# Designed miniproteins, single chains, continued (2), part 28

Each design is a single chain, and the fold is of that chain. pLDDT is the mean over its residues in the fold that is shown.

## One batch from the design tools (miniprotein)

Design m4949
Fold by ESMFold2-Fast:
Structure m4949 (fold): chain A 96 residues (1-96)
Amino acid sequence: MSKKNLAAMYRGLIERAPGLSVRQKSLALLTLINIYQGKVSKLMRIYFSGMVRIAEEVLGAKLEEDNSFDERFEDIYRNANEEILAELEAQFNALL
């Protein structure tokens, strides 16, 4: 699968997950960014840590355990790359 197709797939998975509210989508994107910052370059990690802080301020709370997307995000994370990260960043900025 091409990298561009992979990015579109992960975006579609988050956006089209049944029953997810805007808040839950925001938490899902925030969780994915948090997981991803540990595996990307130091520069990208610093950048995304700033975005995480902004998202936490907007949501007004820490990530809730009951918003579990863990299995899906572990799978996405395992296959993710910089192109997916850029796509998720764009999606996250559009949500703010």
Scores: mean pLDDT 45

Design m4950
Fold by ESMFold2-Fast:
Structure m4950 (fold): chain A 86 residues (1-86)
Amino acid sequence: SKYEELLKRTLELYPDDPVAKPFFEGIVYYEKGEKEKAIELFQKALDIVEKNYPTSYYLKSEIYYLLSRITGDEEYWKKAKEYFEK
């Protein structure tokens, strides 16, 4: 599929990035309508960012924003705004 080809190409470009794989896999599952798997993958990406790249505020904001859109949880939206404004 189009999104699986995008994931494959992204992994070829960023093979050693531990965040890239779960982040883009999350997008692929979200586009396929598999919300639960997408949430798990975005939470995995977020955990890696918070532990290994704690000052990557823009990336944290993007992941929280995607979680907010999938879950409808306003707490994720508040976190996305907080990190975007840093």
Scores: mean pLDDT 79

Design m4951
Fold by ESMFold2-Fast:
Structure m4951 (fold): chain A 92 residues (1-92)
Amino acid sequence: AKLSDVSVEEAVKEAEELLKQAEYYAFVKKDFNKAASLTTSAGITLSSSGVVDDEIRKVRVRIARLSSQTSLLKGDQQTAEQFQQRADELEK
């Protein structure tokens, strides 16, 4: 069943706001734990829409890229590479 009553625009907007906060915590505050929590929340917000389209895909790419960067900054190179590969696949 399609969740037609869930606004893709609203889900994308909420996820983008969470992603901006995650970027701030990761790169300015160096709070990688808070950044990871915010990227997880952004991903859940997108998934709750039940829709898969280009706008959802673009935000998922940004989540994966940020998750890769924060994992790398935490010293988890293998997890960073996994997120990088996911982002590259979503962009193709």
Scores: mean pLDDT 78

Design m4952
Fold by ESMFold2-Fast:
Structure m4952 (fold): chain A 65 residues (1-65)
Amino acid sequence: SAEEFAALTEDFVAEIRAAPSEEALERKVAEALATLEAMEKAGLITPAQKAEAKARILAAAAEVR
C-alpha cells in the first residue's frame, strides 16, 4: 500500500541518517536503491513513486555527508 511504501521510505531515510560510518552510509543507500528498483520491477510501486523515494534517499545521504 502507499502507507506501507511511505513507512519503508522513512525507515531507509532514518537508517541513512543514523549510519555510523561513510562505508555504512554507502551500503545503506545502495540497499535502499536496489530495493526500490526490485519493487518497481515487481509492480509494487510506480516509476514516479520510485523517483520520489530515490530523491528523498539521496537528499538524506547528502544532508549527513
Scores: mean pLDDT 83

Design m4953
Fold by ESMFold2-Fast:
Structure m4953 (fold): chain A 130 residues (1-130)
Amino acid sequence: STSDLLTQQARQTLSDGTNLASDITTMTDNLAKKVEEDKSTLPEAAEKLENALTLLQDHAGRLSQLASASQDKQVRDQLNNAAGSLSRSALDLAEAARAAKEGTDAVEKLRKATESLRETEDILKDALNA
């Protein structure tokens, strides 16, 4: 049925989002360590963070579109909460990218982004198991 297809699409998108959040978490944690050891890695960090920001924003948009298509309030609320979490992590990544470009507080902002992404991964996993 159309409802079954939407549920399957939502689950797949949440699963893909969980993997994306996990991959970016690993990346930001590794970048924080690299930048702390060698400030010459700041341009690499900025580029990777900007690329990850675009991916998170695109994925949040997909979840919001699926939420709008859902007639089930619980599913809609879960998808909107997941999209909101990805959008919040995207803001923390944007701050980390800015800090990397400016060369100030980059490690602190990368660690904050890593924490935000771990929280987002948990929210997405909870939505998948609901």
Scores: mean pLDDT 88

Design m4954
Fold by ESMFold2-Fast:
Structure m4954 (fold): chain A 62 residues (1-62)
Amino acid sequence: PLSREEAVRLAEYMKSRGHGQNLTLEQQVEILLGGARSREEAIRLLTDARGVSRAEAEAALA
């Protein structure tokens, strides 16, 4: 499954791109952990739902 550290990095990246502004960082982390069972699923959610490129999402987890 997606690690909490990876979820934190993705949530921070999403907020830096202006996504999830109505949610706290912690709330976004919990949504990612609940909605994505793997790192790959979390990346897919970002690329499909938020318009973030796959390369950018992967770089945020590096």
Scores: mean pLDDT 67

Design m4955
Fold by ESMFold2-Fast:
Order: sequence, then structure tokens, then C-alpha cells
Structure m4955 (fold): chain A 80 residues (1-80)
Amino acid sequence: MEEEEKAIDRFVERTLELILANPEKVETIAYNTYITLKKMNRPEALERLVAELEANLTPEQVEKFRKGIEKADEILKKNK
């Protein structure tokens, strides 16, 4: 629906802006982003975000982002 899609688009754009402004914090940004997207319960939002990041970031930055996601996923799995 329009509001949900708009919220996801804004979240993806904000995440990209935040990473570009704070390249040293990519892993932390990824961690917080993944937690937020899981709360939205929209798996397609994570897929869109990862695709946008792979298109706009270096392989090293993408790797840091994936590490942040893995840390967040581990914590979510422990919280049932």
C-alpha cells in the first residue's frame, strides 16, 4: 500500500545517505537497519536495500554491511 511502500523507500534512501555520510559505521548502520526492517515484517524491503547497496558501494563496504546483518540476525534468533 502507498504508505508502506513510501516508508520502505524512505528507509532505503536514509540508509544509503547514512552509509555515504558515515562509511566507518557501515556495520553498525547495517545492524540497526536489519532490526528495523524485521520489525516492518517486509522481507522485500531488505532485498531492495541489499540490491541498492551492491550497486552503489564497494565490495568491502558491502561485506561490512553483510557482517552487520549477520550480527543482528543472530540476536533476533536468540530472542524468539
Scores: mean pLDDT 75

Design m4956
Fold by ESMFold2-Fast:
Structure m4956 (fold): chain A 100 residues (1-100)
Amino acid sequence: MMSDDEYMEILKKEKISFEDAKKLVEDMFEKLKVKVEEKFIEEMAEVLEGASPGVAILVLGEMKDFLEASENPESEETLKELLEKARELIAKFEAYLAAK
């Protein structure tokens, strides 16, 4: 799991890197005890790359809630739905921030 110090350092950034996004995605799956393939973690990290830390954290929170509500969080179908949800949420939050 990520340390609180590593998490706080990411929150201070203007935009998160791919490596930061990958660490956040890995930490989420580890905390939920959901086993996923590295390739899927990398695909999720690509979706979050370049987002503001606040947007990334909001999206990760929504993804965590979706996985906790899922009967089979490790299924390929659930993981594909999660990836699409993450893309939609990033677009929605970025549009909201651009409007203000």
Scores: mean pLDDT 78

Design m4957
Fold by ESMFold2-Fast:
Structure m4957 (fold): chain A 100 residues (1-100)
Amino acid sequence: SAMELLKEAARLILEAAMAVLQGNIEEAEKLIEEARRLIAEAQRLGADAATVAQLRAAVELVEKALEAYKQGDILTATRLAIAAALQAIGVLFDLELEES
């Protein structure tokens, strides 16, 4: 279902953010690419536009964190990765409430 794809995308974004914090950049890039694919598939299946936009914003935060890390700006990378993780957690909470 679209909801299950969004939940999986949010989990992958959280894992990607954690990978950035651990300096595992190749893993973070793989996880975020898979998250983008799942979000696109969920959108095709009629997923809620607001939730899709929130997850796309979280993906952009991880991508910016990766770029900052590659430039040696570890503080900016850390800040952006934490922001992405918090946004993904928020989406997961909202999706769990929708099931209730």
Scores: mean pLDDT 88

Design m4958
Fold by ESMFold2-Fast:
Structure m4958 (fold): chain A 68 residues (1-68)
Amino acid sequence: SSEALRAEIERLLAETKARIAELIAAGASEDEIEDVVLETVFRLAALGASPEEIRAAVAELKAFIDSL
Protein backbone atom coordinates (compact mmCIF):
# COMPACT_ATOMS: atom_id res chain seq x y z
CA SER A 1 0.00 0.00 0.00
CA SER A 2 1.09 3.63 -0.41
CA GLU A 3 0.99 4.01 3.41
CA ALA A 4 3.42 1.08 3.79
CA LEU A 5 5.67 2.54 1.08
CA ARG A 6 5.63 5.96 2.78
CA ALA A 7 6.58 4.32 6.12
CA GLU A 8 9.50 2.48 4.46
CA ILE A 9 10.68 5.72 2.77
CA GLU A 10 10.55 7.58 6.12
CA ARG A 11 12.44 4.75 7.87
CA LEU A 12 15.13 4.67 5.15
CA LEU A 13 15.50 8.49 5.28
CA ALA A 14 15.89 8.42 9.09
CA GLU A 15 18.55 5.66 8.84
CA THR A 16 20.35 7.52 6.01
CA LYS A 17 20.34 10.83 7.94
CA ALA A 18 21.86 9.10 11.00
CA ARG A 19 24.54 7.47 8.79
CA ILE A 20 25.35 10.78 7.03
CA ALA A 21 25.63 12.65 10.37
CA GLU A 22 28.01 9.97 11.71
CA LEU A 23 30.13 10.07 8.53
CA ILE A 24 30.37 13.90 8.58
CA ALA A 25 31.36 13.81 12.28
CA ALA A 26 34.08 11.27 11.34
CA GLY A 27 35.46 13.60 8.62
CA ALA A 28 34.10 11.75 5.57
CA SER A 29 34.68 13.36 2.16
CA GLU A 30 31.95 15.03 0.07
CA ASP A 31 32.29 12.11 -2.40
CA GLU A 32 31.58 9.58 0.38
CA ILE A 33 28.44 11.52 1.39
CA GLU A 34 27.33 11.71 -2.28
CA ASP A 35 27.79 7.91 -2.57
CA VAL A 36 25.45 7.41 0.43
CA VAL A 37 22.82 9.66 -1.21
CA LEU A 38 23.14 7.69 -4.50
CA GLU A 39 22.85 4.36 -2.63
CA THR A 40 19.67 5.70 -1.00
CA VAL A 41 18.24 6.67 -4.43
CA PHE A 42 18.81 3.07 -5.65
CA ARG A 43 17.18 1.66 -2.48
CA LEU A 44 14.16 3.97 -2.89
CA ALA A 45 13.77 2.88 -6.53
CA ALA A 46 13.97 -0.79 -5.43
CA LEU A 47 11.13 -0.12 -2.94
CA GLY A 48 8.96 1.15 -5.83
CA ALA A 49 9.17 4.86 -4.99
CA SER A 50 8.06 7.17 -7.82
CA PRO A 51 10.49 9.67 -9.43
CA GLU A 52 8.62 12.44 -7.55
CA GLU A 53 9.03 10.63 -4.19
CA ILE A 54 12.74 10.05 -4.92
CA ARG A 55 13.25 13.75 -5.79
CA ALA A 56 11.49 14.79 -2.55
CA ALA A 57 13.66 12.36 -0.53
CA VAL A 58 16.88 13.67 -2.13
CA ALA A 59 15.80 17.28 -1.42
CA GLU A 60 15.12 16.34 2.23
CA LEU A 61 18.57 14.69 2.55
CA LYS A 62 20.30 17.74 1.01
CA ALA A 63 18.41 20.08 3.38
CA PHE A 64 19.47 17.84 6.31
CA ILE A 65 23.14 17.92 5.21
CA ASP A 66 23.00 21.73 4.81
CA SER A 67 21.60 21.99 8.40
CA LEU A 68 24.67 20.24 9.90
Scores: mean pLDDT 87

Design m4959
Fold by ESMFold2-Fast:
Structure m4959 (fold): chain A 63 residues (1-63)
Amino acid sequence: MQLSASEREAIAGMARKELAEADLDAAQRAQAEGLIATIEDDSLPEAVKRAAARELGRLLRSA
């Protein structure tokens, strides 16, 4: 799925809100923050950012 920069920013914003409310341990929070940083990094390929978005969604959904 192709995401625009604005869509990636919206996903990262929503993820940060969910992360603030999620009952995650320190390691899971660090992983989620790393995935959000990957999604926002414009220097990375779209495939890498898309994989990070899917993994972030999976992590937050399992919390």
Scores: mean pLDDT 73

Design m4960
Fold by ESMFold2-Fast:
Structure m4960 (fold): chain A 61 residues (1-61)
Amino acid sequence: SQEERLRELARLARELAAASTDPVLRESMEHLAALLDRWIAEGVEVPEEDLEALLAELRRA
C-alpha cells in the first residue's frame, strides 16, 4: 500500500540521517522523515511514480 511505502521512505530517511556525518544531509533527511509522517497522518495521496523515484534516490544515497 502507499502508506507502507511512505513508512519505508521515512525509515530510510531516518537511517540515512543517523549514518551521515554531514549535518546538512542529516537535517534534510530528518525534515523529510517528518514530512512523510505528516503525509501518512493526513492521508495525502502521492503519485506512484513520485514515490518510486524518491525511494530509488534514498536507496542510492
Scores: mean pLDDT 79

Design m4961
Fold by ESMFold2-Fast:
Structure m4961 (fold): chain A 83 residues (1-83)
Amino acid sequence: MLPTLEEIEEAFLKALAEAEELKKTDPEKALKIAKEMAEYLRKVGKMHDEQGDYEHALRAYLYAIAMTGEAVVFEKIVKKKKE
């Protein structure tokens, strides 16, 4: 069964909060969470799109884009910390 819009939003918000908490102490783990959630949300969006549920697909894709942006920021933090 496809995740509901509420489940998609809760998963995104939980992952975002966890990544933000880890950003200062463990940015590599924050990066991993952001990347894995972005991939999951892209898959969920594709599944909704294939079922003709374009509104839920759009929301999942938008959350995937947001999490991809967070991953780019966390990757820069990881690189700076290793320097």
Scores: mean pLDDT 82

Design m4962
Fold by ESMFold2-Fast:
Structure m4962 (fold): chain A 65 residues (1-65)
Amino acid sequence: SKLEEALERAKELAKETGQVEKIEALEDGTFLVHVKDTDYTKVTGTLLRIVALGIEAGFSVKVVP
């Protein structure tokens, strides 16, 4: 499914950085990206790709510390 594929790809992208704590899909249709409270510039490109994956899968995306 699109959700499972998006989660798998997002987790793969997250492994490339130390700035993403975890990624999860909530039952209410939210794609939730947990980021560490650190220098945001280090994850800008990867974070944008993760957000795009969630949107493409048809979910509301939230980025939280």
Scores: mean pLDDT 72

Design m4963
Fold by ESMFold2-Fast:
Structure m4963 (fold): chain A 68 residues (1-68)
Amino acid sequence: SEVEKIVEETVKKLEERAKTMSPEKKEEVLLLARILRQEVEENPEMSPEEVRKMAENALKAVDELEKE
């Protein structure tokens, strides 16, 4: 599904960015990826647009984390 594609692509991007981070920041990013998967699993009726917004927010959170 489109939703599954958005989740997988976003999780892959989060995991890739986490590889270059400190252990503490890596744990935060991987937790963010787990939360994204869990939210979609618990809300299967969620639209691709809603999932894209969640993915955008997750990636933005990682951008802010990298600056710390």
Scores: mean pLDDT 82

Design m4964
Fold by ESMFold2-Fast:
Parts: sequence; structure tokens; C-alpha cells
Structure m4964 (fold): chain A 75 residues (1-75)
Amino acid sequence: MSAEDREAVLEAVERAKRGEFERVEGLSPRAAETLDLLSLYAAFGVPEEVLDAMVEAGLAHDLDPAAVREVARAA
């Protein structure tokens, strides 16, 4: 994952926490799916610590949605 893609994802998640949704262009289909999943969890008001763990897992695994879902399952 590029530094630009990583930064764009982090920015979009922070916006989603505020109820502001932004489309990020240039992401792979997998990365876009992961961003949509993270934004969904942010919109549903999961605890901040759990959301941060999901974001960290996604970023550590090149935006693999399975990594995010595993954190959600464990919470």
C-alpha cells in the first residue's frame, strides 16, 4: 500500500467518525471494500478503541477486509 493510499484511508475514516463520508479514488477494489467496511463501523458507533484496532489491522494487512472482520469478531 502506498503512503498516499494509507493517508487517504485514515482521513476518510476520521471524516466518517464525524458523520462526513468521502469517496477515495485510486484504491484497489479490495482497499475500497475495506474502507467501506471501516466507514460502516464508524457510522454505527463502535467504541473508539475497537474502531482504532480495526483501522490498525486493515493498514497492517494492505487493506485486507478479512483482517478488519477478524478484529470485529474478537470484539
Scores: mean pLDDT 74

Design m4965
Fold by ESMFold2-Fast:
Structure m4965 (fold): chain A 88 residues (1-88)
Amino acid sequence: MELVLEAGERELVLYDAETGKKVGSLPVSDDESLREAARAAGRMAAGLGATKVTVVAPTEERARLAAEGVREGAREAGAELEVERVVR
């Protein structure tokens, strides 16, 4: 399955890319908590058998940080994920 991770200002939200249904959400308050929340989202995505996560964020820096977290979390769960970045 494919998932979309929207890296908002106060929350990361994980959606099923096909249905648009919310899979989960994680609170964030700063760049450190963003990376940790993204890591948790990566573990969650791996646990769901996801093959791809698209990270959507308002800036390239935020998208990069969230994508790094997702990759780290997926590796911790023993999975390889394709991670794309999209800046809106």
Scores: mean pLDDT 82

Design m4966
Fold by ESMFold2-Fast:
Structure m4966 (fold): chain A 75 residues (1-75)
Amino acid sequence: TRFGRDNVRAAIAALEAANDPAAVMTGEEMMARLPDGEGTMVAAVLSASGVDPAARMTAGDVLALLRRALATGEA
């Protein structure tokens, strides 16, 4: 996979711990709530998915992208 499975799992766990899945914020705001390594993984998955990190979205939307990357090996 382009993303390491353990790195994606760590990002999922950190995002779930830091955010309500229904919380609406920018990708940049979500990344700012995460440790640097997990935030970098979220940034990489958003970029690979063509998602603007300044766009407003739910934490659940980002979690779905991370879980898809884990399942398919691609974001």
Scores: mean pLDDT 74

Design m4967
Fold by ESMFold2-Fast:
Structure m4967 (fold): chain A 68 residues (1-68)
Amino acid sequence: MLEEVNKWIKEAIEKLKDSDRETTLKLIGLALRAIGSVLDMEINGDTEKAQADLERIKKEIEELIKEV
């Protein structure tokens, strides 16, 4: 899971290489939300909730890439 999330973020960084500061800050926010979801899963063991949250975050990253 963490390895997959890291891959999505790295791909987003490459796709948004020439993006403006606002887009970069949005990506940082999405990355922090993904880290929070992984931490919640590891600490509290709520795998289903974390997986649903991460799927939502992945879609938001894909939407951000489409707008650039």
Scores: mean pLDDT 77

Design m4968
Fold by ESMFold2-Fast:
Structure m4968 (fold): chain A 83 residues (1-83)
Amino acid sequence: MEEALRRLLEAIRRAAEELAEELPEISEKTLELAERAEKALEEGNVEEALKLANEAGVELAKGLYEAGRYDAIEELSRLAEEV
């Protein structure tokens, strides 16, 4: 669980950073949520980390869809299934 969640958060952060030039507002919001999820996970609050990671993923998916980054959406969905 924790390892899969960390992989998902790393993928979310990477994809959000790639969107920063095209969709800065979505990128910033996603990175904020991912940072909060990582802190919750570090503190042992897995439930809060999962909630925040889900919120980050939803926000990121909107940006990836708008940018036509469907391959990234597929990868994130696959990683989320492992959590």
Scores: mean pLDDT 82

Design m4969
Fold by ESMFold2-Fast:
Structure m4969 (fold): chain A 68 residues (1-68)
Amino acid sequence: SKKEELVKLIVENTDLSEEEAEKIAERALSIKDPTKAGVEVYLELVRLGVSEEVAAKIAQKAAELVEK
């Protein structure tokens, strides 16, 4: 599923727990606009201490998954 793919990407590329990754993925996939979904994921990951480079890569994938 899209949620499982995004959760796996977050867990494998960050120090965030699976529970935190699931919350981020669920929120992102509930946003209908791909650009807004990407921005929200980026800002949340940076707030949680993820590097800007890693946050940007994950945010791009979230946007792609929302677009289909």
Scores: mean pLDDT 86

Design m4970
Fold by ESMFold2-Fast:
Structure m4970 (fold): chain A 72 residues (1-72)
Amino acid sequence: MEEKEKAKEEFLKAARDYKAAIDGLRQGRVTPAQVEAARQALIKAANKLKEVLSDEEFDETVLEVGKILGAV
């Protein structure tokens, strides 16, 4: 359970950081390089999450994160 909780926390944090970076880029406060770094962190966190969650749990978590990013 601890591994799943940490992976979910890291994924949510990475998703929030990525959204903040995109918003900051639109406002001219963040560089494209910072957005790319946040995107890579999100990909890493997603891969870790997929290793520790079932397919159903992963899909549910991705949908919740998608709402935070405004993608769903």
Scores: mean pLDDT 78

Design m4971
Fold by ESMFold2-Fast:
Structure m4971 (fold): chain A 100 residues (1-100)
Amino acid sequence: SERERIMRIAEDIFTRAITYLSRLAAESTDPARKAALEAMVADIVARMKELAEMYRAGASPEELRRFVEEAVAWLVAQLSRVDPAAAEELRRRFEALLAE
């Protein structure tokens, strides 16, 4: 279904971002940078939980898609402050998955 497709796209994009940011946090020797990266991971996890609750509540494909597009735009903006190249790769991947 279109709802299931949107959920798979979100899982792919958010899981990749969590993996990347968690690795950077683990490798960081600066406590402030580590805390900021861990906070971004926590924010992604919170958005994933909200999306899962919307899905269980029967949200339409249009509502799920809007939430995911807004969440990805937020994530790309946050990631651009850390790694502009990684942000651009994530954006291109999201656009490619939506085009399928």
Scores: mean pLDDT 89

Design m4972
Fold by ESMFold2-Fast:
Structure m4972 (fold): chain A 75 residues (1-75)
Amino acid sequence: IDQEEVDLALGRMGLAVLKLVPSGRIKTENPEEDLKEYQAFGAKIEALDPSVKITVEKYKEGDTEYLKITITDLR
């Protein structure tokens, strides 16, 4: 696990979630590929900080695909 890569993923996810508060969702053009990418980043973050749980879900509203990213602090 690359610390720099994890720091980048944390910042990317944090900023994306904050921009979409209270929805906590990200619009995606490639839902299947984006889901895998965000799940992989979430797993890396959880491996470095077990007090954090990251859940990524794919869902659709009309013709628009979304990823719901939930970052839960277990402390």
Scores: mean pLDDT 67

Design m4973
Fold by ESMFold2-Fast:
Structure m4973 (fold): chain A 56 residues (1-56)
Amino acid sequence: SEIERLEKRIAMLEDRLEYLRKLYEQHPDDPGLKYAIQAVEEELERLREELEKLKS
């Protein structure tokens, strides 16, 4: 189902975000990590909005 696909994708991105945030704490001056974190956060926002629309 579409809901299950979105939930799985969200979970994978949440794990990636946690990993990137931990890495960024060790390298706070790395602009690439900051950009990667922002990109994942934006993707998560979009997917969560999509999931809410499907559950409505």
Scores: mean pLDDT 86

Design m4974
Fold by ESMFold2-Fast:
Structure m4974 (fold): chain A 85 residues (1-85)
Amino acid sequence: LSEKELKEVFNLFDKDKDGVLEGKELERLKAVLAQVEYNGELSGAVLDFAEAVLKQIGFNNKDGKITLDEFVTLMQNASKFFKHP
């Protein structure tokens, strides 16, 4: 997942185009990702992405919001675990 792709995904859920996912927007994103993870029918890459995002959102959702920069950073960190053991 490139930074460009992550920005596109973020913007899809950022209704205000404010560069921040807040409360309601963040809750909707979490709900969608939880459905993906629960269903388990999507490709492994999508499931892995959903799991990583849910983990990072839970980790960084203390303020009830997540910025684009934080989102990209968290996803990049999650991706490191899938390079090599």
Scores: mean pLDDT 61

Design m4975
Fold by ESMFold2-Fast:
Formats: C-alpha cells, sequence, structure tokens
Structure m4975 (fold): chain A 87 residues (1-87)
C-alpha cells in the first residue's frame, strides 16, 4: 500500500495532477466504471504527448483497482515501471 501510494504521488507530480486524481482511477477500477474513467481522462487532458501518458497510466491504475490480490497488483505496477523507464 505505502509503495503504491508513493508511486501514485510521483506519477501525479510528473503529470501535473493531484494525488487524489490519480487515486480516483483506482477507485473507478474497483467500481469497474469505464465510462467515468474516460470522462476523468478528458477532464485531466491538456493536449499533446502528455495525454498519451495520462491515458496509459489511467489504464494501468484502473487495472490495479480491478485486482483483488497483492500479487496481481504488483504485476500491474511492473507495467507502470516499464512505461516510466522509457522516460
Amino acid sequence: MEEYLKKAEELAKKLGVSLEEVLEFVRLGRERDGEKVAELVKRLSKGGLEDTKLLSLAIIYYKLGTEETHEEGLKILKEEKELLAKE
């Protein structure tokens, strides 16, 4: 949980959004509400290359929210790490 929150905070700073907005994607994943995920991405979108990163990270955090086990969550966080390593 703590490691996850720290990564979410680092991500929020990189994207210029709040930690609460990043955590909202996890909440929507737990609720399995894909329509609200699309709405939130549009709301946070600033146009350009940053939108592609925001969408990718929204998908990763949505998936993390749908997982019920720590092991499955760690696999999703590995995808995030690989995405960030390209930066």
Scores: mean pLDDT 63

Design m4976
Fold by ESMFold2-Fast:
Structure m4976 (fold): chain A 56 residues (1-56)
Amino acid sequence: DSDVQQAIQDTVDSLRSYGQQIQQMGDSSFDDVQQVIDDRSNTDNRNTQRVQQAQQ
């Protein structure tokens, strides 16, 4: 039955698409965490410089 074979193929294709979406969400979450770490490090460096200048 061609309709059954097409439904199976569509399901397999959908599962592959979902797998790619899950992988992309994982990568995005990791990038977001790394950006927060970088932003905090940059803020700490700027705050240290400002405090050092204020103490001068």
Scores: mean pLDDT 72

Design m4977
Fold by ESMFold2-Fast:
Formats: sequence, C-alpha cells, structure tokens
Structure m4977 (fold): chain A 95 residues (1-95)
Amino acid sequence: PLSREEILARLEEGLARAPEEIARAANPESVRKQVELVREALERLRAGEPEDVITGILLGRVAKYRGAPREELLAALDRLGLSEEARRAALEALE
C-alpha cells in the first residue's frame, strides 16, 4: 500500500500540475472538478483523517467524473491494497 508521505506528495504534485493539465484537457471542466476533489482530499489528510479512506473517496469520485465502471475502480483499490473501509467509502463516492 502507499504510505501517507507518498499519497501527500502525489496529491501536492497533482495540484502543482493542475493549471497545465487544465490547459491541455479536451474537457477542462472535468479536470477542474478533479482538481477540487484533490484539494479536498489533501485538506482532509492534513487534518489527520485516515489516508486509506481518503484515497478511496478520491478514487471513487474521480472514477465517477470519468464515467469509469465499478469493476475498474475495484481493481484500482485492490492494486493499492486499501482497507475494506476505504473500498466501501470509494464505492459510496462513485454513486
């Protein structure tokens, strides 16, 4: 599974690249929504919420905006080794 430090670093890096990603996006509004989700996740992680659960929620909400199938989300959660609680939060966020 990803460490808290790795998750924080990836989210911060994603936010730093956000203006460039939006400029290159075929659908800038979708990317802006994803950036908002990353900012929310980063704030919650910095507030001390469990990184597994926050990562699950972020992945579920991003999958929702991408229109990704539930099976693709589950495969991603399994690859990251997230907890059952995180998987439930991700599936709830997908809807």
Scores: mean pLDDT 75

Design m4978
Fold by ESMFold2-Fast:
Structure m4978 (fold): chain A 84 residues (1-84)
Amino acid sequence: EKEKLEEAIRHLLQAIRALDSGDYEKAIEHLRKAKEALESLKNPPKEALQAVDESIEAVRRGDREAAKQATVKALGAVLNHLKK
């Protein structure tokens, strides 16, 4: 379970890097992989899943700032879940 949380964190960080470089296709790829890792958990952090979905929608609209904010929110939720 912790391994899947770490996998989600790695993909969220890669999504931020892709957004910073303007590579929206790569950003969506990593956001989807983060979501898949989170969904594989027994009790997935709902706040993180919602934030990932918000980020994907923002990327699809071309709203880089909203996408980055949602991705950071997802990362924070995953980190908080990892502590518990």
Scores: mean pLDDT 85

Design m4979
Fold by ESMFold2-Fast:
Structure m4979 (fold): chain A 90 residues (1-90)
Amino acid sequence: MLYRPNPLLQKLLEEVGVTEETYSLSEILTGFMMYANEKGLIIPSEDNDGEKSVIDFSGTPLGELLGVDSLPLSDAQAIRDALLKNSTPV
């Protein structure tokens, strides 16, 4: 199944060189993770050698759009749900 990202998510994907009209969920997830890594949004946990790492986008337009300030890096379902909430199936 293919998805059309909303304009803000599309802009994030374009920032990492991903420029299409529609994407698979795995392509959206890969582009989102590339964006988070390149922009330094992944905050490693000092307490547990990265097991509690989060993607922190507080104060960003994406944080406002998603309605959350961070997503657990280890929670693949929460990340997937957030990306799907910001995409339209086609």
Scores: mean pLDDT 71

Design m4980
Fold by ESMFold2-Fast:
Structure m4980 (fold): chain A 79 residues (1-79)
Amino acid sequence: EPSLKEKIDELIKRAKELKEKAEALGDERFAKLAQEIIDELKRIEKNIDKDPEKSRKEVEGLEKFIDALEKALEKKLAE
């Protein structure tokens, strides 16, 4: 039963892996998008104690976005 902080740390790791894969492919736009996700997750982590409900909702949205980007990158690698 991961805490919200543990979930954020997991998502940051996933976004870093996406960035590394995008950089390996020469996809600067995708790499930049992955970095923006990392920065946003770090911002949310700092604000959990101020608004836990909003933080959970934002993390859920970013998790779905990371899932979509992982799918998009997988499709691009299959081309």
Scores: mean pLDDT 82

Design m4981
Fold by ESMFold2-Fast:
Structure m4981 (fold): chain A 74 residues (1-74)
Amino acid sequence: SALPLEDVPPELRLDFIEHELALLERDLANGVEIPEEHIKAFKEKVKKTLEERRADFAGREARVDALLARVDAI
């Protein structure tokens, strides 16, 4: 997202990431065929976003770390 142009609360941004992650986790648990390159790209995108923009989530570091742990568990 465009940080300087969007008035999106950090909690909503984390909610979007968590929602997408939960959908991927659900599909994998249900045996949905997802290309390995898609899973890899998703993991890299989420990790990069949370790591490079960690300062945007000040005061929510525990939630960021929990999401990163879930990504690593895939």
Scores: mean pLDDT 79

Design m4982
Fold by ESMFold2-Fast:
Structure m4982 (fold): chain A 70 residues (1-70)
Amino acid sequence: EAEKLMEEAELAKKGGDQLVQGLEDKAKQLGSSSPSNQPKSDQLLQQAEDARQERDRVVQRMMDEAIRLQ
C-alpha cells in the first residue's frame, strides 16, 4: 500500500543521504589534507555518486508504485 512504500522510500532516501554525505565529507577531508590522497578522495566521490544514483532509482520505483496505488 502507498504509505508503506512512501515510508520505505523515505528510509532509502535518508540512508542514502547519510552514506553519500559521509563519503563526500571523508573525500573532502582527504583531498584537502594531502595531494597524495587525491586518488582515494576521487574513489570516495565516485562511490558517493553511484550510491546517490542507485538510491534515486530505488526511490523513483517506490514512488511510481505508490502513485499506481493512489
Scores: mean pLDDT 78

Design m4983
Fold by ESMFold2-Fast:
Structure m4983 (fold): chain A 100 residues (1-100)
Amino acid sequence: SALEEKIRELLEKSIGASDSEVRKLASELVDLVRDQLSPEDASNLATAVMVIMEGIARKLSPEELEKLVNDVLSKLPLSPLARELVEMILRIAKEILEEL
């Protein structure tokens, strides 16, 4: 729950964020789990997280965000752990978008 709370905090900060702010927030989020990931997984997770945060910044619908993330996941080689992290982050992001 502490990890999910920190992820939610960073995702909420992406509301109305600029492109540079999104890159900083995505890096901060990946740093929370970096020690559990290979360098390749961390890089691919950062790409997926940036897409999610950009979707929040643009106030996409939950359905539009899910479609974009699924497209990214189909193209990125992610370990099962990194994939589960993206799915958790997407779930929290969809909850935030439903509140906007």
Scores: mean pLDDT 86

Design m4984
Fold by ESMFold2-Fast:
Structure m4984 (fold): chain A 74 residues (1-74)
Amino acid sequence: SAEIEEYKKKLEEAVRTIAEQMLAAGVPRERVRAALERFIAYAAREMKEKLGMSDEEVEELVRRVRELLEEVLA
C-alpha cells in the first residue's frame, strides 16, 4: 500500500539523518549503532501492529534499514 511504502521511505530517511547527526556530534559508532538498532526495533513493532505489515515484510525492511545504518557507520 501507499502508506507502507511511505513509511519505509520515512524510516530509511530518519535512520540516515539521525545516524549522520549523531556522528557529526561526536557520538562513537558503537553508541550510534545501539541507539538506532533500538529505534529500528521499536519502529518495526509499531508497523507490524498499526499498519498490518506481514512478518516477512517487516523482516525485509529491518534488514535493509540495518544495511543502510552500517553503510553510514562505515
Scores: mean pLDDT 84

